# Designed miniproteins, single chains, part 14

Each design is a single chain, and the fold is of that chain. pLDDT is the mean over its residues in the fold that is shown.

## One batch from the design tools (miniprotein)

Design m488
Fold by ESMFold2-Fast:
Formats: C-alpha cells, structure tokens, sequence
Structure m488 (fold): chain A 61 residues (1-61)
C-alpha cells in the first residue's frame, strides 16, 4: 500500500541521513519498493541492518 511504502521510505531516508546505509543500498531498496517487490525489499532492508523496516516490507507481501 502507499502508506506502507511511505513508512518504509521514511525509515530508509533516516538511516541514509544518519550514515547507517550506503547510497547504493538506499537506491536498491527504493527500486524494489517502486516495483512492489516487497520480498526483495525486505531482504535488502534486513541485510542493511534495518529489521523494523524489513518487518514492515514483509507485511506488504
């Protein structure tokens, strides 16, 4: 859903601004979300160390 995507994107942006994830990681996650590929987004989020965002992405599958 749009609301779910926005929540995940907010968490990703915060992590990026805090230096917790790379631009490459943020871009890969963004591409998966735009493709409605929540399974890939969840995997990338978990690998990036964002377990709460990964949990949200899994709820969108």
Amino acid sequence: SHELKEQIERLVLRAYLEGKISPEEANAIGRALRADDYATAAELLEKAGLPEAAKLARSGE
Scores: mean pLDDT 85

Design m489
Fold by ESMFold2-Fast:
Structure m489 (fold): chain A 69 residues (1-69)
Amino acid sequence: AKEEAVRLLEEAIRAAEAGDNAAALAHLTQASSLLPQLDPEDAELAKLAMEAILRGDLEAARRYLEGLR
């Protein structure tokens, strides 16, 4: 679950960087469905990364993903 959530969030960041907002949202939706399967600390970092992607702060999103690894 954690590795899949990280992969989906990385794909969301890449889609956002390419300007593909529809693909980014699809990956965020899939990642959100995995949140109940994560440890509370990992779920919180994933939520912060998702929020950063939605704000367009992709550098902050990458930093939160580093915390998940």
Scores: mean pLDDT 82

Design m490
Fold by ESMFold2-Fast:
Structure m490 (fold): chain A 72 residues (1-72)
Amino acid sequence: SVEELKARFDEAVERLNKAIEEGKSQEEIDKLLSEAATLYHELVQAGAPDEVIREAREKLLEALKKYNEKKK
């Protein structure tokens, strides 16, 4: 369901942000990023409400910004 996908996405982004902040390996961060991106695509394909898609997109982009800032 969309609700389950949203919950999984939110959890994946939370893990991703924590891994970035803690300075985890690039391999681990890339795996978490891939998982979050896959769940975002699943939300879009499932036809989730525009508000849910917008929120998910913002969270994913914020995580990507943090990751890129740490890559210096």
Scores: mean pLDDT 82

Design m491
Fold by ESMFold2-Fast:
Structure m491 (fold): chain A 60 residues (1-60)
Amino acid sequence: SDAAEARKYLEEARKALEAGDIKKALEYAAKAALYAERAGDAAAGREAAALVKEIQAKAA
């Protein structure tokens, strides 16, 4: 389901960030946001947005 995909990509984004893979972390966070929007999962959408901000700060 889209909600399950959103949660899956949030976890993959966090793992990529921990590994220092900024590009993959951003890609997975963007996918999480897309699936969260499709699912109407506002909590997952907020988590994806916060994670994108964190990843961008790390990349600067």
Scores: mean pLDDT 83

Design m492
Fold by ESMFold2-Fast:
Structure m492 (fold): chain A 70 residues (1-70)
Amino acid sequence: MIEEKAEEALRLALEAADALAEGKLEEAEELNKKAMEILEELRATGTEEAREALARVFEEVRRHVEELLA
């Protein structure tokens, strides 16, 4: 299901960002790789629902990363 996959990808991406901020580079890389695999699956569907879900995930990840870097 698109929404469930997007939510899982978001969770993994946020965990990766947190790990990166803590200097856990290997853990961040593995988490980000898993998130990217799910996001690629969503992109491959080519549906409007998937595009909207991807946009939300990227927006939330960007916001979170900006807060960590502030």
Scores: mean pLDDT 82

Design m493
Fold by ESMFold2-Fast:
Structure m493 (fold): chain A 68 residues (1-68)
Amino acid sequence: MEMEAQIIAGETGAEVYKELVAEGVPREEALQIANKAASKAYDLLLEGKSKEEAKEEAKKLAYELKEK
């Protein structure tokens, strides 16, 4: 369970990082946001949320952080 959550969280972080870099966010900033998104997804998965819900909430957090 925890290992699967780590894999999904890592995939979510990688997706967020790629999207942010493609939009012109500096790599260092994109990496920090992606790491926060991955952590959010991981926490939600451990709380019993679905993969889809965890990914959606993590991406929402990433967009909020990008706009600050």
Scores: mean pLDDT 80

Design m494
Fold by ESMFold2-Fast:
Structure m494 (fold): chain A 123 residues (1-123)
Amino acid sequence: FQPENILIIIKVGPKSVTILVLGFKGNQIFLLDEVVLETLDPEKIKEKIIELLNKYSHAKLLGIIVVFDKGVSDELKEKIKEAIEEVAKEFNVPLIIIDEREFDSKEEVDDKVNEIIKELQKK
C-alpha cells in the first residue's frame, strides 16, 4: 500500500508520547504506524517524527496534530510545542495544537481531532 498523503498525530501524555502516522488514499484512512516513546524529551520526540517522515517520504505530509493531556505541565507543553513547530516549519505544513484542558470530555477531544483530519483531507 502506497499512501498519497500522510498526517502525523502526536498524543502527549504525562509520562509518554504516542505518535500515529495516518495514510490517505481516495476516501480511505489507514493507520500506517504507531510508536510509543517512554519519554517526554522534546529532542527525542523530534528525532522520531523526522525518522517517520523519512520512512514515508513518498507521500505528501498534510499536517501535524498535537494533543496534550491535561496532566502535562505548561513548561513541558511549551518545550514540546517549540520542537514540533520547528518540524512543521521545515516541512511547510500546518501545526494544530489541541489542549485537553479546553474540553469537557475525551469524546469531545476525539471529535475535534476527527474534524481537523477531515478538513486537512479536503486541501
Scores: mean pLDDT 85

Design m495
Fold by ESMFold2-Fast:
Structure m495 (fold): chain A 68 residues (1-68)
Amino acid sequence: TLEARGAASVREVLEKKIEELEKEGDYELAKKIRELLEKGDYVGAAQLLSGYISGDFEGVEKAMKENE
């Protein structure tokens, strides 16, 4: 289905980015994104990663707190 295909594609992209973050030593962010993926929160995981990539550290910090 389109939903299954989309979810698999998003998960693949996010898993690769988690590996990149871990290699860079950003273990806390990588761990938070992984936790969101395990909970099925692909939107939250994508938002957190997007904020990091764009340099929106305030947005990233807020998203991490909102998911606690």
Scores: mean pLDDT 66

Design m496
Fold by ESMFold2-Fast:
Structure m496 (fold): chain A 72 residues (1-72)
Amino acid sequence: TRAEARAYEARGVELAAQGRYAEAAEQFDKALALDPEHAVARLGLIAALRALGREEEAQREETRFYELYPSF
């Protein structure tokens, strides 16, 4: 549900604030599984992937972000 997607987003943000980027990315992935158009969760995933040095994956998600949110 949208509420569950927001809960996963909130947990991801909390984990990222603690420097736990791999766990943060997992929570953002769960949010996107429930709401694929959740812009904030996708931005969180991109940031977490970059913090982990997973630049190729981050770039793919960034391209998808601009495809899904051309007016963001």
Scores: mean pLDDT 84

Design m497
Fold by ESMFold2-Fast:
Structure m497 (fold): chain A 65 residues (1-65)
Amino acid sequence: MKKVAVIAAHSEEELEKSKKKAKELGVDEIIELPGASGEEALELAKELQAKGYEVHLYLNGELIS
C-alpha cells in the first residue's frame, strides 16, 4: 500500500518539522498544504484513504493519524 503524508501548517517551521517526521517514517509521497485548515487536510486524507492509500496526517507539526 502506498504511504502518503498530508501536511497542513501555518509556518515554515511546522511544515519542515512535519516533513522530517514523514521522511523518517518512510512515506512514499508528501503532499504539502501550507495555510490549510485542519478540516481541509482531514478531507483530503479521507479521500486518499478511500483510494487505498495509507495516510499519515500532520497538523501544525504534529502527527494526528
Scores: mean pLDDT 79

Design m498
Fold by ESMFold2-Fast:
Structure m498 (fold): chain A 59 residues (1-59)
Amino acid sequence: GKEDEEWINEEVELYLPYIKSLPKEEQDKALEKLREFLKKTNSEEIADALVERLKEKLK
């Protein structure tokens, strides 16, 4: 729903500066760990959407 979209966007903005501060090699590993954490605490759909948006913003 709209609440999920809003939460995902807020989480992307929260994680983005931290991930950008990491070396590029460590960014991929951090994204993989975040994805696994989000799959356990939320859902695979939310995990994939959030990580995909972070990856797009890191380009």
Scores: mean pLDDT 80

Design m500
Fold by ESMFold2-Fast:
Structure m500 (fold): chain A 89 residues (1-89)
Amino acid sequence: IDEIIKEVLKKLEEKYSEKVKELEEKGKKEELEKLGKEAAKEFIEELEKKLKEKGLELSEKQKLVLEILKAVLAGKYEEAERLKEEGLA
């Protein structure tokens, strides 16, 4: 499962990293939030697809990571931080 997550993250990092860096350097918070939502959506779709293909169930920690990403996608950044602190502690 870690291998699948790493593979999906690497693909998304290659696709989005330069644009994220540029927007962060320019302080374009609104555009950065939009890009983050697009990347999170693609991450969720790719991860769910790969897990389904391999017949694997998500661990509780991996389910939490997906919930955090879904919260970010919905613009609930405070909720995402709370889930991260409570579930990963």
Scores: mean pLDDT 70

Design m501
Fold by ESMFold2-Fast:
Structure m501 (fold): chain A 100 residues (1-100)
Amino acid sequence: AKLEVRLTVESPEFGTVEGSFVADDATKPLTFEFEAPDGSKLTITARIKPEAVKEGKTYILDIHVKIDPEKGEVSLTKITVRDAENGEEVPFEVKIEKKK
């Protein structure tokens, strides 16, 4: 099963920036690291529960982060996983870490 990752970053300087890639194994955890202007790091690790993954399907991981214009802090505003064919939400695990 494949995982399409869609990343949206809202920045006060550049507006909304979007990116995407495809991961070939939807059962494996993916880690994303964002560095804030203050030098702090936001780490997001997301994994679809392996029992929820069906062979031959594509899933979409949608991650939305925002950079605060005054503090320079990056924050996670949205994270969802859904079936690409029917749009139904799929159970997943997420771990969010801030490193200084």
Scores: mean pLDDT 79

Design m502
Fold by ESMFold2-Fast:
Structure m502 (fold): chain A 96 residues (1-96)
Amino acid sequence: STVADLEAAIERLMEELGVSEEEREIIRKVIAEARTLPEDERYAELSRIYRALLYRKAARVAAENPAALDDAEKAVVAALQAEADRVFAELREKVA
């Protein structure tokens, strides 16, 4: 199942990024609630979560060598990190 593959990819990426236990519980709760949604909506929600984690990964990789980035690239990385932070703030509010 592509949805199951995406859930597994999210779990692996959370472990790779060292996501906090609190935030992992929030993400897992959102994924569990998404299982009640129509397939297309469930896919969209999981894809949104996975993309936000990928943005965090991109920002972290860029932070490891910031001297290699120009001002335009730094602005893009900052925007990716801000979008990831926004998504996770919305997920936290949703499960509160």
Scores: mean pLDDT 86

Design m503
Fold by ESMFold2-Fast:
Structure m503 (fold): chain A 97 residues (1-97)
Amino acid sequence: MAAEILRAAAEASPNPDVARAALLLAEAVEAEEAGDHVKATALAVAAALILATSESATVEDVQALIAALEEALALQPDSEVLRFALAVAKKVLAKLE
């Protein structure tokens, strides 16, 4: 369910970096749900690096990702992956503004 929201966000994103980050976060949430915390952490960090180093992501692209992450986190409020991703996305947004 939370991973499905992030996959939908990836498909909807016009920005390739934001789309890739959203897809990696969907996989990270799936790994977290499976108990594979090493894989979940690696995928979440990879997504964070893509977002932090993107030269093409706009304010609108990052705001759309934040909205998807907040929706996903509402369904899985104990997800460390989603909480981490939301914090990173908000920091990226602050740098773009």
Scores: mean pLDDT 87

Design m504
Fold by ESMFold2-Fast:
Structure m504 (fold): chain A 68 residues (1-68)
Amino acid sequence: MEEEERERREFEERLRFEILRAFVLMHATVNKVPEEKLKEYLERLDKAYEKGLEEAERVATEILKELL
């Protein structure tokens, strides 16, 4: 039971993270961000996700504010 609940939660969190990552990629492309800067943004998101989905959402919001 605990293992199945963990797998489902991890799947949902992973999916939400990938959606956030896609949003950052889309906005970076529209704003013509250099490849090197895009790589920095993605690395920043990946590091935030290691701390949890909530941290990744916070960092994604900060990146989007920089792009908008």
Scores: mean pLDDT 79

Design m505
Fold by ESMFold2-Fast:
Structure m505 (fold): chain A 61 residues (1-61)
Amino acid sequence: SREELLEQAEELGRQAVRALALGDYAAASRYLRQTAEVLEQLGDPERAARVRASADRVAAL
């Protein structure tokens, strides 16, 4: 459902922030990519593209 997907995106976002705080850029990038995939399923391709771009920037750290 939309509600379940939204909760999943929020949890993945929280995990990405936690990984960033720990300096685990590989994990943070992975969580951000997963968040973008969920946002695409929610019908928000523009936001998904922005999150994916953030994942790429984090992966380059």
Scores: mean pLDDT 89

Design m506
Fold by ESMFold2-Fast:
Structure m506 (fold): chain A 55 residues (1-55)
Amino acid sequence: EEERAKFLRELRKKILEEMKKSTPEEAGNIAYKFSKALEAYRAGREDEAKKILDS
């Protein structure tokens, strides 16, 4: 669906931007954080996914 495609595109952009700012150690933490956000989104918890990405 359109919302899913938009979410994934935004997520991809955020990952790239954060990775550029991060040390290798922090990159692992960022990947874990985005994994959590994806899981929340798949469970239908869009608000929770957004909070995870924002924090």
Scores: mean pLDDT 73

Design m507
Fold by ESMFold2-Fast:
Formats: structure tokens, C-alpha cells, sequence
Structure m507 (fold): chain A 68 residues (1-68)
């Protein structure tokens, strides 16, 4: 299976999760649990273009870690 596609699915699940679920999902896939928690928290609290930019940057970081 394509690593890019699988990484995208994992990141999408993290973004859609509660902070606690996102932390556990991140840990399961070898990511920092705090990275997963932060992504879910940013998603829940996104209000401005700056918040959307921060969320996007953390999503890219998680994706890059998964395909490395």
C-alpha cells in the first residue's frame, strides 16, 4: 500500500479525533503523542487564518514523520 496514502489517512483520523484519541493514535503510529493532541486541539480551536496555518504546519509535520 502507498505510504503517502496511508500517512494521509492516519493524519486525517488524528485531525478528526478528540485530543486524547489523537494522542493515542499518534503513539500507535510511532509519533509523539503530544503532536497528535496538539493537532486535535488546534482543529477544535481553529478561528483565524493564523490558526489554520498552525494546524496545517503540524499536519505536514506528522505526515512527514509517518513517511520517513
Amino acid sequence: MDKQVEAGKVVAEIVASTPEEAAELARKHGLDPELGRRIAELRANTQTDEDRGRLGAEVVRAHNRLIA
Scores: mean pLDDT 80

Design m508
Fold by ESMFold2-Fast:
Structure m508 (fold): chain A 59 residues (1-59)
Amino acid sequence: SLEEALEEIDRIALEGILTGKLEEAEERIREVAERYGVPQSELDRILESMREGVKKAAQ
């Protein structure tokens, strides 16, 4: 379901923040989003949040 897809995306984003592997996390998130039809605008918000999360984690 879309709800399960968003939960999966959230977990991938957190993993990307913790490991610093943003490119890998972004690719995995895009794959899930494409599979479940997540809007591009929502995708962009999620990816931006993940990038900001890495900046905070590095501090």
Scores: mean pLDDT 78

Design m509
Fold by ESMFold2-Fast:
Structure m509 (fold): chain A 71 residues (1-71)
Amino acid sequence: DLSSVTEPVRELIERLRESLEDEEEFERVKRELDEFLELLDRVLPESEEKERVVRELEEARREAEERMRRL
């Protein structure tokens, strides 16, 4: 069920956003998100939903990195 994957995804994105004021915490959460992306790519079959979830995580990571650079 894709909804089982979307909940962890939302939690990671929220944690990443909450960590923006703490560089050390941010790097840790970002690493966890990267590891989760790798896991999704390895264990789930290719589907449009998987591609959407992966893209959402990658976009959230990129946006958070951009925000950290601007601080």
Scores: mean pLDDT 75

Design m510
Fold by ESMFold2-Fast:
Structure m510 (fold): chain A 80 residues (1-80)
Amino acid sequence: MKERILAALDEARKRAEELKSQGKTDEEVFREVLRILVETATELNDPAAVRIARHLAELYRQGKTVDEAIEEAKRLAEEL
């Protein structure tokens, strides 16, 4: 399960870079990143994936960048 969560975070980061290159706002980028993680958490039905998605969302709401939130979420996933 850890490997799938890490893969989803890597996909989210790549998608975020694509959206930024297309001129999307930080809020639009964040919403797509969160959508990828929520879909992954639903597919895995794993409480750890849900906690990581929530933590990423909270970091962004506290003023962290999308990239900083993804990196911190990856650190937590590595500890699973």
Scores: mean pLDDT 82

Design m511
Fold by ESMFold2-Fast:
Structure m511 (fold): chain A 65 residues (1-65)
Amino acid sequence: NDKALEYLRKAVAESTSGGARAAAGEALRALQEGDIEGAKRGVEQALKLSTSPKAKEYLEKALAA
């Protein structure tokens, strides 16, 4: 889903926590490889670690797309 990829790129860019950025980056890579289940796990992990409201918004939009 092109929208989910776009939102994950924005989530990585807006992430201020190294852990959240890494988890969002892993989700983006998994989605690019067609691993939808791995991408969802990465987004869930990034949401737990994220302290940025904008990054959280993009992560939630990626899950919904």
Scores: mean pLDDT 80

Design m512
Fold by ESMFold2-Fast:
Structure m512 (fold): chain A 71 residues (1-71)
Amino acid sequence: MSELTPEEREAARQGARDTIERLKKAFEEGASIEYITNLAVAAMLLAAQAGDEELVKEIRELSDKLIEKYK
């Protein structure tokens, strides 16, 4: 694994949070499932880089709600 500096990890965590907010907005606006899925994947990768398990869980829960809404 590549080691990230504390600043890089915080940037990744902030990026994950920003992407989660974009995901929530896309959900509300009825964006395509492809677009929402791409945002969820991006947020998950950023949360994983930050090492933030709570963010990873939040993204997973949002993805589950997405599946229910589009089912």
Scores: mean pLDDT 78

Design m513
Fold by ESMFold2-Fast:
Parts: structure tokens; sequence; C-alpha cells
Structure m513 (fold): chain A 55 residues (1-55)
């Protein structure tokens, strides 16, 4: 079974893929900023609701 970290990375990768499909001109710096923001949001949500499922 995937670890919590693997599940988080898979979720972030899916968000990035969707953003790239909508905005194919995104720079690598913009992609990394999107990854960072999504990861920080997921961590904040998990800290507020530790029983929350990530999928």
Amino acid sequence: APTPEERIEAFVDRVVAVELALNPGLTPEQVEEIRRRVLETLRAVHEANPDLVLE
C-alpha cells in the first residue's frame, strides 16, 4: 500500500499536471511554487483535521 508521503506526492503531481494542461506556458519556477502551495495547504488541513483522508 502507498505510504502517506507517496499519496501526498501523487496528489501534488496530479494538481501540477492539471495546471500544466490548463497553462502549458508555466515556467519551472511557477510549477515549483504550485507544488509548494499545495503541499503547505495539505499540511495545514491535516494539522487542523488529523483524521482527514487525503483522497
Scores: mean pLDDT 74

Design m514
Fold by ESMFold2-Fast:
Structure m514 (fold): chain A 60 residues (1-60)
Amino acid sequence: SDEKYEFLIEKLEELLPSASEEKQKLLREIIEKIREMKKQKVPFEEALEEVTKILEEFEK
């Protein structure tokens, strides 16, 4: 699952340059939370759900 976590983080980082400063700060905080979830060995599906919520917020 480490590879899946890294791929997810890479995808989120790709969104950073096109986001506003406020959204960039939020994305960075969430990326850090995802990294902590990986460190705590949280199931990848839970991390993916968090990302889905972020992406929905970004679309609006």
Scores: mean pLDDT 76

Design m515
Fold by ESMFold2-Fast:
Structure m515 (fold): chain A 75 residues (1-75)
Amino acid sequence: SVEALDKIIEEEKEEILEAARELREEAVELLRSLGLEEEARELEERYERLIKEGKYLGALLLAAVSLAIARELAR
């Protein structure tokens, strides 16, 4: 249910935002360490847009996927 999901997002908003921020910071640092500065900037811009739009789960997913990709590229 969309209403149930929205309630969870509101109640867990700070926790979701903290997790998203930490994952984004790790992804950005790893991308920069690999010389992927433009990709790191693009991630930050997309992340900030999602936060501004109140799309906190989208921001969390973007950060998590970006970190996973960055870790794979670091291999």
Scores: mean pLDDT 84

Design m516
Fold by ESMFold2-Fast:
Structure m516 (fold): chain A 102 residues (1-102)
Amino acid sequence: MVEVTVTETEEEGADGVRVRLRTESTAAGELLSMRLVVTLPDGVEIVAEARRVEVDGRPAFAARVTVRKDGKVIYEEPEVLAASMEEAAGIAMERAAELLAA
């Protein structure tokens, strides 16, 4: 039996940076989807997502990172295809961390 668990965590950093992570997983801990939103004090949001997609009718997993300000997308990275949801989530989180460090 497969149960789906939705977990949403919100944290505030010392510099006013807010991090919201939403994951969907099975009871066995298999990751089904991930969305990470990092909100900077100036209202800039870095959104990192890992999700299941279809490419030419075949299932795949995609990592996407976008940067938003005042609800408008100001920057987006090319979508990266991965062989697993865990790989896609790892790619999305790594790219979000690089954008924060830049």
Scores: mean pLDDT 78

Design m517
Fold by ESMFold2-Fast:
Structure m517 (fold): chain A 80 residues (1-80)
Amino acid sequence: LQKKIEEVREEIKKLKEEIARLEKEGAPLEEIEKKLEELTKLEIELLELEAKLNKEPEKELEIRIAILESMRRMKLWVLR
């Protein structure tokens, strides 16, 4: 489980670097949105894996996922 968490964290780091590069280069909003959707999916997977490792209550996981999704919607709104 810990190895899987580290693998997902590494993927998230690489994707964040790619998104930052695309933003700097003035890439089309559609391309940035697509990458942010991929990032959200990976971050949700990380939250699920961490919840499993910590035996976190399902309700707490749902709240954390909702916060993450809200933050991503706000980021997309700012980019428009």
Scores: mean pLDDT 77

Design m518
Fold by ESMFold2-Fast:
Structure m518 (fold): chain A 96 residues (1-96)
Amino acid sequence: SDDFETQALAGLIMLIIKYLETKDEKLKKEIEEAIEELGLSEEEIKLLEEMAKKALEKAKDEVEKKLIILDEIAKTYGLTEAAEKYKKLVKEAAKK
């Protein structure tokens, strides 16, 4: 499912961002477990780390980081429709 893949990738990238901000070793273990569960290659992991870095550089709040991540996922994986649906949900949640 494109919706599941988009949400799983976005969640993992957000965990990577949190690790980069905190350097919490417990988050590193959680990230490693998620990578194994998703069956990601070394090249895919590198791409997700670069997406995390880009979001962290461009945005300070969590909502803006999620929107940047979803744009990068759409661009990299072609999950454009699923990413746009998730962006709409993120924006709606932020209004309340």
Scores: mean pLDDT 83

Design m519
Fold by ESMFold2-Fast:
Structure m519 (fold): chain A 50 residues (1-50)
Amino acid sequence: SAAEARREQLRADIAAAHGLLRQAEADGAAPATVRALHRAIAADGAALAA
């Protein structure tokens, strides 16, 4: 279903964002980049919970 596909995409996006966050931390990325990744994870998590 479209709803199930959307939830799977959100879970995949959250997993990808966690990977990017780990890479950003390893690379010493700017605090703004780390904050943006945390915000993206929170937003996708909220969408998944709705």
Scores: mean pLDDT 87

Design m520
Fold by ESMFold2-Fast:
Structure m520 (fold): chain A 89 residues (1-89)
Amino acid sequence: DNPEVLLNLAKIYLKNENYTGALAVLKVLQEKFGENKEVQAKITYLVGLIYEKQDDKETAIALYQKVVDEYPEFKELAEEAKKRIAELQ
């Protein structure tokens, strides 16, 4: 199983505003690949995007901050999360 296939599916659901579908796919990713730190970072970021799209700004900022604090080694993702925090404040 390739986590990128499920990550791309979650992104497609998110783009189509199917947040329930996106969260269901991200739950499967967490269950199958939750020990993979890079996948955990990407899940956390995508959950942040889902809350941002639903106007839950405080939860989105907290999730983006978690990416920055817990997953700083994934520099591109951490930088995207920092930009999202700045835009929401």
Scores: mean pLDDT 88

Design m521
Fold by ESMFold2-Fast:
Structure m521 (fold): chain A 75 residues (1-75)
Amino acid sequence: HMAELERRRAEQQRLLDAEVDLGIAYIKLGVVKADIENKIKRGELTEEDLKKYQTEIDSLNAEIARLEAEIARLR
């Protein structure tokens, strides 16, 4: 009885945590894109900036894909 309730609560908490983390990841992705656009408008975008931003975008896209897959499994 209690073990089943704890298991269901743990699954619900994991779903909520994943949905919150997904929202945070999308916000972070938006910030990175805004930074890129701002640097392009100023003509300040360097090759080093491009490599750094690409790494950050790739990392965030991988995290988003992982979280979306986890949410889909828990639904």
Scores: mean pLDDT 82

Design m522
Fold by ESMFold2-Fast:
Structure m522 (fold): chain A 93 residues (1-93)
Amino acid sequence: SSSVREEILRLLEQAEEALKQGDIDKALALLDKAIELLRKSDLSNKEKLELLRRILELAKEVLKQATKEQIPKAIGLILRVIGEIIQLELEEK
């Protein structure tokens, strides 16, 4: 699970760099891969929540920079992340 966490963190670093370069399609692809890897991981709910909150902040930045054609995918990513955060928080209560 530690190696999976490190891979997810690397994907988030790459997504941040893609956003700095204005490469929204690359940032979207990297964030999508990070979420998929997180879903399949044996990480604790606490670790998943920390990573999902960071992914949400990056997804908001994607939406700010998104073209009209990219907006539906960016919104879909945000809604997916919010849904996963809510589900995990309910399990930790």
Scores: mean pLDDT 87

Design m523
Fold by ESMFold2-Fast:
Structure m523 (fold): chain A 78 residues (1-78)
Amino acid sequence: SREEILALLREALEEARRLIEERVPEARRPALLARLAELEAELEALGKLPEAEFEAALRELTARLAAFGREVAAALRE
């Protein structure tokens, strides 16, 4: 369901926050945490969209989440 998708994405962002705060080098954390905050705001906005707009907006957010995941992974390798 829509609610289940939103709950899973919120959980994923919470896990990303913990990973960034505990495992990413301190110099890289502010930029990644700022980007995470933007994604959290986009997810909350997604939850308020009409049903007709939800699926397209979810696809766009999913692409941004994938890009963010790659940025976090790159920071973990530094």
Scores: mean pLDDT 86

Design m524
Fold by ESMFold2-Fast:
Structure m524 (fold): chain A 55 residues (1-55)
Amino acid sequence: MTPEELGKELAELELAGKHEEAAKLAQEAAAAGWTEEQMQEAVEVAVKLIDEKLA
């Protein structure tokens, strides 16, 4: 899984109202040894996708 893929999954879950599932997915990535840089990229992708959908 890439940061971009994680970001897309997080955005889809958030837009579907599945906030708990999104939080679990992020926690699993962190537990699997993802770096701060990789996690930040994933969050930025998710934010951009959510903003684009709401604009």
Scores: mean pLDDT 80

